Designed miniproteins, single chains, continued (5). Designs and how they scored, part 44

Each design is a single chain, and the fold is of that chain. pLDDT is the mean over its residues in the fold that is shown.

## One batch from the design tools (miniprotein)

Design m17509
Fold by ESMFold2-Fast:
Structure m17509 (fold): chain A 92 residues (1-92)
Amino acid sequence: MSVEELKAEALRAVEEGDYERAKELLIEAVKTHSVDDALEIIDAVVEKLVERGDYEAAIDLLMAVLKEVEDHKLALAIIGRILRLIGLQLDK
């Protein structure tokens, strides 16, 4: 699946509340695409969840994806995003 197709399907899954499908699509992105392309898809999904105030769903998705990441640069980038989301949740 292309970057644009994965991003569109992941955003749709989030819109529908299908977080299991969103997780599967993000895992596919991290396994099949470059670090930068995977982060583009991840950031689009995270932005959508943050706009909804659903910080816990965003954190849970990123934690699940992190378990499947083998690239150290991508893992650190995801960890940084998780820490930022925790900070935003604590400000509630």
Scores: mean pLDDT 84

Design m17510
Fold by ESMFold2-Fast:
Structure m17510 (fold): chain A 96 residues (1-96)
Amino acid sequence: MKEIADKYLEELAKESPENRRDAEAIKYFIDNGQAEELFEKLEKAAKLGDPRAATYAGIVALYLGNKEKAIEYFERAIELDPSNEIARKALEEVKK
């Protein structure tokens, strides 16, 4: 789970400077034991239709070891943005 999360967080970070800043912030919250709090905030944004928040919620769920929530939010990310190849690849790897 953590290895998959690290892999796809880095793939997202390579797409833009904004995604790099988001990835660094996510890592900071994970490393400081705030993963559950971060997940709750991302989940709320994802439910409001933010595809980036949905992708990040999936990744944070992987750091939390919650496979079911990771699948749910990667599927949500693909629903909101069908061109999201990173979410598709992460979903395929998590479902194995």
Scores: mean pLDDT 86

Design m17511
Fold by ESMFold2-Fast:
Formats: structure tokens, sequence, C-alpha cells
Structure m17511 (fold): chain A 102 residues (1-102)
């Protein structure tokens, strides 16, 4: 189950990098790793852009409940390690985009 979420998180970071939306990709990846689905992660990004505090709070509560289940299973360290690796995937492409822009 966690491996599928990690794969989804990696994919959305790579897609965000490819589309020039690195920060959106990183936000989606973080939400997925926290326990949201890809659809819910997209909803969270859109809610953040819209300033929809009620929707943000609802999605954060769901993520927190799912994260508590990961803690009970001792998966916290694996989530932290994978989050670092996913962020590293975005760094080279972010640097390349910065070099190409200026």
Amino acid sequence: MLEKRIEEARRVVEEGVKEGKVLEGAMKAGAILAGLSEEEAEELVEAVKAGDQEKIAKLQEKAEKNYEEYLKKGLEKKIEEESEEILKLAEPAAEKLREEAE
C-alpha cells in the first residue's frame, strides 16, 4: 500500500517538473505521502490556490488520520526517507529550468 503511494508521489513530482510546475508537483507528492489519494492531493492544491480554508482543513484532517495509521505500523521513517528522495528528484530539473530561464 505505501509503495503504491510512493510511486504515485514520484510520478506527480516528475510530471510537475516536466510541465514547469515543480512546486505543485511537490505539494501533491507531500499530500499523497501523508495519506491522501492523487485526486484528493489535486483538490488540496486547488483549495490552496483558491484560499478555501474549509476544504484545506478537511483534507488535512483526513491526511492526519491516515498518517496516524502509518505511525501505528512503524512506517514513519520510510515516509520521511521517501519524501527526501522525491524532493531530490525535483532539484536537478528545477536547477535546469532556472539555468534555461536566465
Scores: mean pLDDT 70

Design m17512
Fold by ESMFold2-Fast:
Structure m17512 (fold): chain A 117 residues (1-117)
Amino acid sequence: PMLSPEELIELAEKLVAYAKKALELAKRGAPDEVIREYVEKALASMEKLATEGPKEIQDELRKLLGQMKRYAEQALAEGISREERIAYLRRFVNLALQAAQIVQLAAGGDIEQALKF
C-alpha cells in the first residue's frame, strides 16, 4: 500500500518529465490531444504520490494536486490562446517541481524539511 523511497523518486521524476513535456509540446504548437496526454500522465503520477506516498506529506501533495488540476483545466480549455496555455502550463510545471522536491526530501528521510517546503 505504501510506495518505497525508490518508487517515490521514480514517480517524482516521471511527474516532472511529463509536465515539462506538455509545456514543450505547447510551445511547439502540438495538437491539443498530444498535450492532454502528457498533462494526464503528469496528473496520474501526482495523484499516486498524493494517495500512496508518506502520510506526513499527503495533505501538502493533495493541495498541490488540486492547484495542478486547476491550471491543467485552464491550459486545455476550448478557445484558449497559445500564450495563455503556455502561461498555465508553466505554472503547472512549477507545481510539479515543488511536489517533486517535497517527495525527494521525504524519500531521503527529511520529513520535517519536506513539510516546511
Scores: mean pLDDT 89

Design m17513
Fold by ESMFold2-Fast:
Structure m17513 (fold): chain A 79 residues (1-79)
Amino acid sequence: MVPEETIERRERILKALAAGARSVREVAELAGVSERTARRFLREIASGEGLRRFEEDTGVKIPEEQREALIAAAREVLA
């Protein structure tokens, strides 16, 4: 897996959650990935690790309030 493609896929999943996607299927469809791939990224986001990696890889800082909302959304989707 190319690191740049991984960063772009993670960004698309974060955008899907921000847009109100609340199922693995909706996240996968909006991000253009398989449901299995969506579950992998959602687990990373739910742990907070995915957001940390995104910030490190892109240099883009996610506001703390948005960070908490994205983690909560990922946990809800995986529930």
Scores: mean pLDDT 80

Design m17514
Fold by ESMFold2-Fast:
Structure m17514 (fold): chain A 117 residues (1-117)
Amino acid sequence: EEAIRRIARALQRLIDDPALRAAAEAVVREISTRNLVAFLRALAEAFGYEVPEDDNEFLELLGLENTLSDVVRNVWRVVADLLAEAGVISAEEYRAVMAQPEEKRAEALARVLESKV
């Protein structure tokens, strides 16, 4: 939970996009499925991806269920994949995050992003 807020705070400072900044602020204020989906949508759109308007279709594209538990568990992976594809994190940084135990990967991603702010 706190690792997700740290990721959102770091990204609003690293990426100069008003929609992403607003969505990240919402996540920091409240961890909810709605806020997390809006955050992932804003991040994908900031990198020029075309995103389905329907939240269920968007989550299905990401391999996620529209539940708080599934989105919270997997948001770090979607963020890491998007950031690696966009070149915001290096291949070495991505591998370092993936080398951590699953329960520590969100915190590892947060530390990588915070090192760039």
Scores: mean pLDDT 81

Design m17515
Fold by ESMFold2-Fast:
Structure m17515 (fold): chain A 70 residues (1-70)
Amino acid sequence: SSMLKKQEEEDKKLLERILKLANSDDEFDRGVAEVAAASLVTSSSKSDSPLAKKVIEESQKILDLVAKRL
């Protein structure tokens, strides 16, 4: 539980960093965010944990955001 909360916090920090890149005015930064989010969807899809499902959902939202802002 406390270890799972630490993992959730680290996942949230990573997703916040990727989201910041996705909202950047720099096209290169948005491209980095797209690759990072797509990688998280692929890697997290190998796990059936609730935490992995949350990471996939948030990463898919970032991919949708980047697609609209390219």
Scores: mean pLDDT 81

Design m17516
Fold by ESMFold2-Fast:
Structure m17516 (fold): chain A 89 residues (1-89)
Amino acid sequence: MLEEDMRKFYKILNEEIAKVDPERAKELEELSKTVSLYQYLMKAIKELKELGIDFSKILETFRKEKIENSVLMLFATYVGDDKFVEELI
């Protein structure tokens, strides 16, 4: 179950980036196959911030896709965003 939620999580992040910049989304998808989860998340978060994508919109998508709260908490920890953590709790 957790691995399936992690795959959905990666897909959702990549799709949100692809809506704004499909080339960056392709680069991130390739990176997800070769780098650690930490490096992937750090780069994905950086791209989200640079593209001005709202984390609350991503959180809404995660809830619609029924991503487990444990996966969302992991993401929130890497983001370091108190507002995102508050929405999860």
Scores: mean pLDDT 68

Design m17517
Fold by ESMFold2-Fast:
Structure m17517 (fold): chain A 85 residues (1-85)
Amino acid sequence: GSKVTLKVTGTPEAAANAAAHVRVKLKGKGLSSEAEVEGDTVTVTGVLETELSPEEAKKTAEEAGKEAGEEYGAEVEVLSVEEAK
């Protein structure tokens, strides 16, 4: 299993949709999230737990983040991927 830390930036709707897309692709559970609002833009930093290996989780998160960015207009950055203890 792995813990994935993501940073998602966009409008509230775009950020929420992008974060949900990545979570579903990872088959992940949300552990924590922090949100910062600046005007019409929200930056969400979230930690997800997944049963995927670190290598699979990183690949899946990066691919899903790119898809979500293109579909919803949010920016998704994978900050870290760690093996779950």
Scores: mean pLDDT 83

Design m17518
Fold by ESMFold2-Fast:
Structure m17518 (fold): chain A 95 residues (1-95)
Amino acid sequence: SLEEILQEILEILKKALEAVRNGDRDKAREYLDQALDLTVKALEEATDPSIKEKLLEVQRHLLEARDALDAGNYDEAIKHLERAIKIVEELLKEV
Protein backbone atom coordinates (compact mmCIF):
# COMPACT_ATOMS: atom_id res chain seq x y z
CA SER A 1 0.00 0.00 0.00
CA LEU A 2 1.02 3.66 -0.33
CA GLU A 3 1.10 3.97 3.50
CA GLU A 4 3.54 1.01 3.78
CA ILE A 5 5.81 2.50 1.08
CA LEU A 6 5.77 5.92 2.83
CA GLN A 7 6.64 4.27 6.18
CA GLU A 8 9.58 2.46 4.53
CA ILE A 9 10.76 5.73 2.90
CA LEU A 10 10.63 7.45 6.32
CA GLU A 11 12.73 4.71 7.99
CA ILE A 12 15.32 4.76 5.18
CA LEU A 13 15.52 8.59 5.16
CA LYS A 14 16.19 8.61 8.93
CA LYS A 15 19.02 6.10 8.32
CA ALA A 16 20.38 8.27 5.47
CA LEU A 17 20.34 11.34 7.75
CA GLU A 18 22.24 9.44 10.49
CA ALA A 19 24.80 8.19 7.92
CA VAL A 20 25.41 11.78 6.65
CA ARG A 21 25.77 13.04 10.25
CA ASN A 22 28.35 10.27 10.91
CA GLY A 23 30.26 11.15 7.71
CA ASP A 24 29.44 7.74 6.15
CA ARG A 25 28.99 8.99 2.58
CA ASP A 26 28.74 5.49 1.02
CA LYS A 27 25.94 4.31 3.37
CA ALA A 28 24.13 7.66 3.02
CA ARG A 29 24.29 7.29 -0.79
CA GLU A 30 22.91 3.73 -0.66
CA TYR A 31 20.01 4.83 1.57
CA LEU A 32 19.30 7.85 -0.68
CA ASP A 33 19.20 5.60 -3.76
CA GLN A 34 16.82 3.20 -1.97
CA ALA A 35 14.56 6.11 -0.93
CA LEU A 36 14.54 7.45 -4.52
CA ASP A 37 13.47 4.01 -5.84
CA LEU A 38 10.68 3.88 -3.23
CA THR A 39 9.45 7.42 -4.11
CA VAL A 40 9.01 6.20 -7.73
CA LYS A 41 6.89 3.30 -6.42
CA ALA A 42 4.89 5.72 -4.21
CA LEU A 43 4.25 7.96 -7.26
CA GLU A 44 2.98 4.90 -9.19
CA GLU A 45 0.50 4.02 -6.36
CA ALA A 46 -0.67 7.59 -5.66
CA THR A 47 -3.88 8.67 -7.43
CA ASP A 48 -4.56 11.98 -5.60
CA PRO A 49 -2.89 14.90 -7.51
CA SER A 50 -2.06 16.73 -4.24
CA ILE A 51 -0.27 13.63 -2.87
CA LYS A 52 1.60 13.22 -6.19
CA GLU A 53 2.73 16.88 -6.02
CA LYS A 54 4.12 16.35 -2.48
CA LEU A 55 5.85 13.12 -3.58
CA LEU A 56 7.50 15.04 -6.46
CA GLU A 57 8.67 17.60 -3.86
CA VAL A 58 10.15 14.72 -1.78
CA GLN A 59 11.89 13.40 -4.93
CA ARG A 60 13.32 16.87 -5.68
CA HIS A 61 14.75 17.18 -2.14
CA LEU A 62 16.26 13.67 -2.33
CA LEU A 63 17.93 14.46 -5.68
CA GLU A 64 19.31 17.72 -4.21
CA ALA A 65 20.53 15.81 -1.11
CA ARG A 66 22.26 13.27 -3.37
CA ASP A 67 23.98 16.00 -5.41
CA ALA A 68 25.04 17.81 -2.21
CA LEU A 69 26.38 14.54 -0.73
CA ASP A 70 28.34 13.75 -3.93
CA ALA A 71 29.83 17.29 -3.79
CA GLY A 72 30.81 16.87 -0.09
CA ASN A 73 28.28 19.53 1.01
CA TYR A 74 27.05 17.55 4.04
CA ASP A 75 25.20 20.47 5.72
CA GLU A 76 23.17 21.03 2.53
CA ALA A 77 22.50 17.27 2.21
CA ILE A 78 21.20 17.25 5.82
CA LYS A 79 18.85 20.22 5.16
CA HIS A 80 17.32 18.53 2.10
CA LEU A 81 16.97 15.19 3.96
CA GLU A 82 15.27 16.93 6.93
CA ARG A 83 12.84 18.65 4.53
CA ALA A 84 12.07 15.34 2.75
CA ILE A 85 11.46 13.63 6.13
CA LYS A 86 9.02 16.41 7.16
CA ILE A 87 7.03 16.10 3.90
CA VAL A 88 6.86 12.26 4.22
CA GLU A 89 5.62 12.61 7.84
CA GLU A 90 2.92 15.06 6.61
CA LEU A 91 1.95 12.62 3.81
CA LEU A 92 1.57 9.74 6.32
CA LYS A 93 -1.13 11.82 8.10
CA GLU A 94 -3.04 12.16 4.78
CA VAL A 95 -3.05 8.49 3.63
Scores: mean pLDDT 90

Design m17519
Fold by ESMFold2-Fast:
Structure m17519 (fold): chain A 94 residues (1-94)
Amino acid sequence: SMKKEELKKKAEELLARVRDLIARIEQHGMTEEDRKELREVAREVARLIAEYNGQPEFADEIARVLEAQMDREGPLATARRVIGALEEIIKRLE
């Protein structure tokens, strides 16, 4: 009910935000503002994933995994993986 609808809305908002950020980075390259925004988005995505799984206490651990993934494979590859995860969450919340 309410919690499911709120999670879906947050996932849709984060999906749009990640897509816009990727489009900007692909257009002009990565700025320091883009790096800051990616870190903030990663924390918000981690909270959403933790809430979706019913384990909000895992948000910080998921955020660290996403940050490590960005360091290893780059932020664009990680952001595209996050897009896929958010799309699946939205689909499952329908």
Scores: mean pLDDT 82

Design m17520
Fold by ESMFold2-Fast:
Structure m17520 (fold): chain A 77 residues (1-77)
Amino acid sequence: MDLFGLSQEQVDALTAYLRENPRYADTPLEVALREAAALIHYLREIGRLSPDASVEEILTYLRAYDELGYVPPELPP
């Protein structure tokens, strides 16, 4: 699967998050993971995420997007 250059550690963390989130219970994991990877790729392209961004930082963006329906200008604490 092409996940826009995500590391195995980042893929594993995203997979765990998506599997534990009830929002994604009816979504195939492959589809949910591709959508999450596309969001992370977009954030890297616009300069909001470093290519070296930590797993924690990536998950913080994904949680914010899942809760708010958009990526906030600043990450919640």
Scores: mean pLDDT 72

Design m17521
Fold by ESMFold2-Fast:
Structure m17521 (fold): chain A 72 residues (1-72)
Amino acid sequence: GEAEERRRVQEEAGGLQAEGAALLATGLPAEEVTVEQLGENVFRATAVAGDARAVVTSDTATGKLTVEVGPA
């Protein structure tokens, strides 16, 4: 139903937001970014570019986005 479609869109948006932030932090193409769903509203994207690693956690329920960049 419509509510299920809205939920899927929100889950997809959370994953895409985390992926986009990781791509911007590392400059890597999407194919080198790993996105995983940790919970219904929590997504984590991981990207590694040379000596740099970016981990982005997105919580769609609270709107929080955490970006952590460090050595690979």
Scores: mean pLDDT 68

Design m17522
Fold by ESMFold2-Fast:
Structure m17522 (fold): chain A 60 residues (1-60)
Amino acid sequence: AEELLNRAIELGREKAQLLGFDEQKMQDYAKKAIRYYISKSLKLAEEYVKALEREIEKLQ
């Protein structure tokens, strides 16, 4: 659970840097989103992290 939370926050930061958005706001948004998914299902949380990874790969 903590690993997914930390990874989502890191990915949110990377996405913000690539898009020129506010890093703090994107990290806070990712933290809120991942906490929501963790509360529903670990599988959904993992899928959210994988979706962010794919988005970042496409932006690079």
Scores: mean pLDDT 79

Design m17523
Fold by ESMFold2-Fast:
Structure m17523 (fold): chain A 76 residues (1-76)
Amino acid sequence: EYEKAIEEGREELIKETGTEELLPEEQAEELIKGYIEVLKLTKVDEEMVEAFKKYTPLSEEQLEELFKAIEEAKKE
C-alpha cells in the first residue's frame, strides 16, 4: 500500500521533471516539505525507510534529513 503510493508519486515526478536522477536541492526541499506534511502523523518504520530508499529520487543524506524532520514535526 504505502510503497505503491510512493512509487506512483515518484513516477509522476519523473514525468513532470523528465529525470530519473536525484533531484536538484530546491526540488528535493519542496518534496521533503510535502512528505513531512503528509507523514507527520505516520510512525517512521523500517518498511517506510526501505520504500523511500527504493522509490524516491532523494539521496541518503536527504532521506535522513526527511526522517529526522518527520519525527521533529510530530513533536510540534
Scores: mean pLDDT 64

Design m17524
Fold by ESMFold2-Fast:
Structure m17524 (fold): chain A 78 residues (1-78)
Amino acid sequence: DKVFEEILAEMLKTDTNPSPEVRKMLEYLAKAQALYYYGKASKEVIEEYLDLATKAFIEATEKDPEKREKMLKILEEK
């Protein structure tokens, strides 16, 4: 999904060694993508991982309003 790829690229562009919160977000996003593309889980399970990723994203970006706004725009545009 373009939204996930863009968020991942934006997060990693400046932070080659991301925080635990960013790593957690990326892990949940990767799991959601894998489950979606490989058909390993129901839509509800995928949505749960996306919700977990969103919470981790908020935690990771809570102190960076500019970076957070850029990533939220990517999410909202989709």
Scores: mean pLDDT 65

Design m17525
Fold by ESMFold2-Fast:
Structure m17525 (fold): chain A 75 residues (1-75)
Amino acid sequence: SPKEEALILSSLTITLAGAEFTVSILPNLSEEQQKKAKEIIKKDIKYIEELVRKLKDEKFKKKALEKIEEIKKKL
């Protein structure tokens, strides 16, 4: 339904923003903190990939997958 799609999109947007923020602060972290942060990002990516599978809108799905690939390149 449109309401379910909106909730999935909201959750995906928030989780993706969190992952992007964590990647942005990696250079400011110690080596040990970077390892832990990368593990958090990997868990977030798995969750985002599950949300993307539930999306019906192919345009939003494509944009989400492109952002996921960009984050993965920075790990």
Scores: mean pLDDT 83

Design m17526
Fold by ESMFold2-Fast:
Structure m17526 (fold): chain A 108 residues (1-108)
Amino acid sequence: EEEEKLLDKSIPLTERIDLAEQVLLEAGKTGSKEDLKRAAELVYKFLESLTDEEIAALTPEQKRRLVELMVAAAQLYRLAGDIEGANKVLELGLKKFPDSPYLKEALK
């Protein structure tokens, strides 16, 4: 259900960003490694589905929110014990936002 909405290109990108943020917040409340990993994977799929054209059309604030989602998803992967998943989402982030100091700091 949430995956279908996050990948639905007919839904405005801002609403999908809001939904992705909610997915991570809800998983954080449960504390289970399985829920954390599932939420991080779902948000990663959303972020990976974004085209360069969609990214280029975003405002600076919306781009910052995507970077924050990448860092949050990486943190959930780490909490779930999935270090490779955390690295994967941060590498995707650096590919899309190579000059982001926020993403560079998250790799520490």
Scores: mean pLDDT 81

Design m17527
Fold by ESMFold2-Fast:
Structure m17527 (fold): chain A 80 residues (1-80)
Amino acid sequence: DLEKKREEFQERYAERGEELEARDPSDPEVQEEARRVYAEYLERIYGVTEEELEELEELARNKEYEKGRELIAEIKARRA
């Protein structure tokens, strides 16, 4: 049941991601909406904290994508 709900949420958020990709990614409103959608997804699926989300955003801004991937993997592993 929980796994099915996670899969349904993942599909729904992938759909929202495609919708956002159709808009200008340099638009601050689009960036803010994408941030909110991603935050909601992580909170509902993995129980990520706001502090962890801010850390992920900082790593992305600094182009430290490998560290960002490691942190995401740790967050996901917490629920595995």
Scores: mean pLDDT 66

Design m17528
Fold by ESMFold2-Fast:
Structure m17528 (fold): chain A 85 residues (1-85)
Amino acid sequence: IDALRNEARSIFDRMRKIMNRINDIDREIAELRRQMETASPSEREELEKRIAELEKEKARLEKELDELTVRYNELNAQIRQLKAA
């Protein structure tokens, strides 16, 4: 049980870090889009590339979060079964 609880805590901590990074990415994308309003054509192209990179990172993090959520739920189900026994 303690090993499962320690693993669940580790996964939860990772999930929190991912959620915080996704929030940071959303704020950075919003800021970059604001910068595009006053940017030159060359600067706008660089900003668009940076936004695309951030959106790709966000998609990867969202997939990791989904996978961790599944594992976290499985661990909690195992802990619940062990407590019921």
Scores: mean pLDDT 85

Design m17529
Fold by ESMFold2-Fast:
Structure m17529 (fold): chain A 63 residues (1-63)
Amino acid sequence: KRLSPEEVEGAKRAIAVLASMGVTERQALAFLARNFGMSPRAFNRAFTEASGESLSAVYRRAA
């Protein structure tokens, strides 16, 4: 599955909120993957392809 630009922006906002709440990167990945109906590996790949950067990079900037 490929993420739309709107889905990417929504995911980035969710990552920022989860990071601010003290949720770990791994937990945030698992939460987002479940919310999109994907495995963590599939979501991480789809997010990286659609956003041009890794979820890890987004999380580290937000945390």
Scores: mean pLDDT 82

Design m17530
Fold by ESMFold2-Fast:
Structure m17530 (fold): chain A 73 residues (1-73)
Amino acid sequence: SGMVERKARLLFSQEFNEEMGKEIKNGKDLKDAYLKAIEAVKKKAEELKKTDPQLSEIMLGLAKRQEDQLKNS
């Protein structure tokens, strides 16, 4: 399904991996780095809401799924 979902997954991966890398280099443990990376994705999604609300909603849904998965791990 759709170009918008592929774009959301790409932007999610870019933002998540960038923040994850920063937090690990700054001495955060893996769980704290992961939570910071999820927050960075949520922030990016909110910024995109004004121009592309569908993209924003998909990105927020992906972030919520990753957060829920971490809590159940």
Scores: mean pLDDT 85

Design m17531
Fold by ESMFold2-Fast:
Structure m17531 (fold): chain A 94 residues (1-94)
Amino acid sequence: LDELIAELEKRIAENGEDDWKALLELGAAYLQKGDYEKAVEYYQKAIEIAGEDDGRALAGLAVALKKLGKEEEAEELIKKTKELGETDLAESAE
């Protein structure tokens, strides 16, 4: 996990902020590690680049926000994920 994080951070440093897939993977890796604040940061960056119609980034952000006790923000993202037709991802974030 730490090796994956280091590789993804290096990739973003070399390729810039437009590597939204690396940002999405970093968000997921930090979420798995329990660093919820960093998970929120990287998921938000991925959403800014890929657009707000990426259900995986929205669902991941909702999970991280819920872990930080930000229930209202998480519920809004879950609702948005469902509206995109990504009901399975929204349910996994609940």
Scores: mean pLDDT 72

Design m17532
Fold by ESMFold2-Fast:
Structure m17532 (fold): chain A 66 residues (1-66)
Amino acid sequence: MQVGEGRAGEARAVVRVEGTEAEVEVDESASLEQIAKALGEAVAQLTGEEREAGQRAGIELMEKLR
């Protein structure tokens, strides 16, 4: 299990990953730009397969928020 946490301006993002299963928590009241940056920072703290899973989950969340 890996956990990444990022912040950008008003946005906070936490990405929790175990293998290919990813859970993403973000502050949806922040701008999409801030959320994207916070997610990027959280994912950058992950490694290997878990980083890929976290990145995919973050992209899916961003598509739903737009």
Scores: mean pLDDT 78

Design m17533
Fold by ESMFold2-Fast:
Structure m17533 (fold): chain A 72 residues (1-72)
Amino acid sequence: MEELVKEFEKLMDELLDNSTIEELKEIFGVALEEREEVKKAFRELSEVLIEELKELGEKALKGAIEHLKKLL
């Protein structure tokens, strides 16, 4: 479970750095300092999602990881 949580967090960080953050900059005209605030907010949201996925079990978390990999 802990390994799956870490993999999910890594993929979320990669998505936020490489695509989601650039999309947010484009949409909202976010400055560099504001980028870190937005990134923090999404990380906090991902922690909530991870906790819910952990309650559903390893299969749900693995499914979310595989889906997230397809978005990268």
Scores: mean pLDDT 67

Design m17534
Fold by ESMFold2-Fast:
Structure m17534 (fold): chain A 107 residues (1-107)
Amino acid sequence: NSLILEAEMTAGVAKVHIAVLKQLIRQGKITPEEALQMLQQIETQIQEFVNLMGKVDPELAKKLQQQLKTLFNQAKDAIKNGDWDKFIEILDKIVSLLDEALSHMKS
């Protein structure tokens, strides 16, 4: 199924950008403004993934969209508060949701 492959590739790109963002935070090489900018790019990529999922499983896509919106809002708050540890934990939760969603699409 070409849609599943496209979803895997889209999620993969988002996961790579999340890994880069986490590394920049751990190295102290990113400002809050740059972190917000990268987070917005990641949010856009993940929205493309959710749209692809909506073509296969609309109910799962809607649930995922709601969960991701909450996590992205929490991530933005963590950046504003300078809580980088919490921000990394939220990024890990986002990755876990993407992995869970992909597993459901393959099942």
Scores: mean pLDDT 88

Design m17535
Fold by ESMFold2-Fast:
Structure m17535 (fold): chain A 76 residues (1-76)
Amino acid sequence: GMPTVEEVEEGARIAEDAAKELEANRGKATPSQQIAAYALALTVLVLADMSDAPEEVKQRAIEAANRLKEAADAAG
């Protein structure tokens, strides 16, 4: 089945939390943490794209994923 709205919301929340951790560790994250963050960001985007979630939920997920990617870029 397609991802549920709840699964997309959970993905966004996880990405938001991960972004906050990387933002706190700017310039100090390990290469493994950066790769994991990029993988999580991509996963959240895929979940949103595959779902039939409302636009607001998809937008939150896209914003969370983009924040996580930006945080990962800045964390190295």
Scores: mean pLDDT 85

Design m17536
Fold by ESMFold2-Fast:
Structure m17536 (fold): chain A 106 residues (1-106)
Amino acid sequence: SPMERLRRALRETFEAILEKFKTADPKDELAYVQIGMLMIAAIVDFELALRLAGAPQDEIDELVAKLRELFNKAMQAFKEGNKEEAIKLVEEARELAMGRLEEAIA
């Protein structure tokens, strides 16, 4: 189903973000761009999945805003050299996104 494909793509994108935070140099400006692009892809796919699930616009706006906030905090932690905090924030973002989509297919 389209939902199953979006959930798979989202899972893979979260795994890619986590791998980048684990392996990248916090001073590498190219790493910021690459991680930022993955974060944008995750936000777009999550919003599309919520629309496909029939979520109301106010819920979509709230959840997307929360995901953006977690990603912004994770990037800031990474730039400060705190990889542990960056990883924790992305794990929280993954739980938020994947948990909501799991409910949509239940």
Scores: mean pLDDT 89

Design m17537
Fold by ESMFold2-Fast:
Structure m17537 (fold): chain A 76 residues (1-76)
Amino acid sequence: SEKERVEVTRKILLALAELAEEKGRDELAEKLREISKEEDPEKAENKAQELFDKAGLTPEERLEFQKVVEEVLEKE
């Protein structure tokens, strides 16, 4: 359902923000938390993708963020 999609998207964005904060990427974490407040999951997903594309993540960081997404999806 749309409600479940909104809840899952929010959980993913908040988990990604927590990892970003742990890695010292405080600006990325703050922006991810702001995107998590977006009620349209498609808009949230698009904003998050654009943010990650612009963040200049290393290949190692990209894999770490990818694992967080997978962990959240596996729990749902």
Scores: mean pLDDT 83

Design m17538
Fold by ESMFold2-Fast:
Structure m17538 (fold): chain A 96 residues (1-96)
Amino acid sequence: MEEYEEILKKAKEYSREELLELFYEVVEQLDLSEEVKEYLKEYAENEISNKLSLAELIKRLLFLSTDTPEAKAFRAELEKAKSLEELRKILVKPWV
């Protein structure tokens, strides 16, 4: 995926703080509840220390901004998360 290569290239050039700013912008634009957005922010801030893992999360969230049936289904699955632990279990599943 060209988008994947671009995000990985930016991960080498950008600081973790700059990637977190991009992450926050992407999360704010997602059609998700504020509670789920808060869990995503907490997960990225506290559990993703390396830039490549953060870039991969950003790529996955960009996929969730699409109108594909798969993206809509995954957003619905994320909306079921009632805690950070439940969100983590959903995020480690493979996405198509």
Scores: mean pLDDT 75

Design m17539
Fold by ESMFold2-Fast:
Order: structure tokens, then C-alpha cells, then sequence
Structure m17539 (fold): chain A 64 residues (1-64)
């Protein structure tokens, strides 16, 4: 599964749950331990974020 597909699915699920883009960024920053995110797309540029981390975040978001 590609990092792009996981990031798009995270944004889609968060939007479906009624989270705003700003709230989604704050949640993702907390779940992944990353500072300075402006959008979920910024995750694609971060070498320290792996597909496993995105998959865990997706499962956490789905359980909300």
C-alpha cells in the first residue's frame, strides 16, 4: 500500500467523521509525534513517517 493512498484515506475518514482540516492536522501530529504539519499532504515529505505509522493512525481514526 502506497504512502499516498494511506494519506488520502486518512483525510477521507477524518472528513467523514466531521473533523476540520485544522483538527485533522492536530490529531495526526499527535498520533505520529510530528510538529509543524500544515496539511496531511506534508506527511508524504517526511522520511521518518513509515506506512506502518500511517496504518496505525488510520485504525485509530476509524475507532473514533
Amino acid sequence: MSKVSLTEELERVLREKGWTDEQAVELLSKLLGVDGLRSAGDLLGLPGIHNQDLLRALEEVKSL
Scores: mean pLDDT 75

Design m17540
Fold by ESMFold2-Fast:
Structure m17540 (fold): chain A 120 residues (1-120)
Amino acid sequence: PNVLVDYIKKGKFVLALEQLLNLLKKKPSDSEIVQLRSALVSNFPRDKNQILKTKDVELFCHVVYLILYRLSIVDYKVFLKTQAPAIKLIKVCDKLTEYNPNALIGPVTSILNVVKKYLN
């Protein structure tokens, strides 16, 4: 949905997470997934040090990581070949998890519960 894309672009990651949960619950269309991927790639921070200094970026990176991880079930090989910025973002997400694994427990659990409920 356009609302999720807008929230990501504006750095409103808590609201983006709520919209992501709603999107997963509604079983998103291919076009909605393409919009999400495009927004995530276009909003990738270029300076890794800037990413690490922003407290809300941990939530952003985790939301991105979970979306990309879910998409990898379908198109992982194509995604890896064409989306170099997204690959860098995944690596940043992994690095952020090393710094503050507890910061995302609540949002992560909520996303995982929704995904688990609607994947099976």
Scores: mean pLDDT 49

Design m17541
Fold by ESMFold2-Fast:
Structure m17541 (fold): chain A 55 residues (1-55)
Amino acid sequence: SLREEVEKAIEEVEAGTLPLQKASEVYRLALENGDYDGARRLQEAMVKRIKAELA
């Protein structure tokens, strides 16, 4: 399901195993399907990863 795909993407972003481009695709899919909670959580994970790489 889309919810399972979003949850998997969050885990893989946090683990550093999912490319941010692919995470962005999942984020857009979540928004297009009205999963605003999943989209927000995925975006937070992506931002946290970017900040960690810049620190």
Scores: mean pLDDT 84

Design m17542
Fold by ESMFold2-Fast:
Structure m17542 (fold): chain A 58 residues (1-58)
Amino acid sequence: MLTEEQRKKVLAYMGAAETENVTDEELEAMTDEQKNYFIEKGEELLKEVEERAKKARE
């Protein structure tokens, strides 16, 4: 099972890719390579969102 942080990153990427809602069972069915790919892409997207929020708080 993905950690809460890893799940958050995966969902961020899938949301941005206009993907349908993904269940926990579907996430578990992914290979480790697919999970790592989505985590990496999601982390990049979350970093952009966080950077924008940081600038807004300045």
Scores: mean pLDDT 68

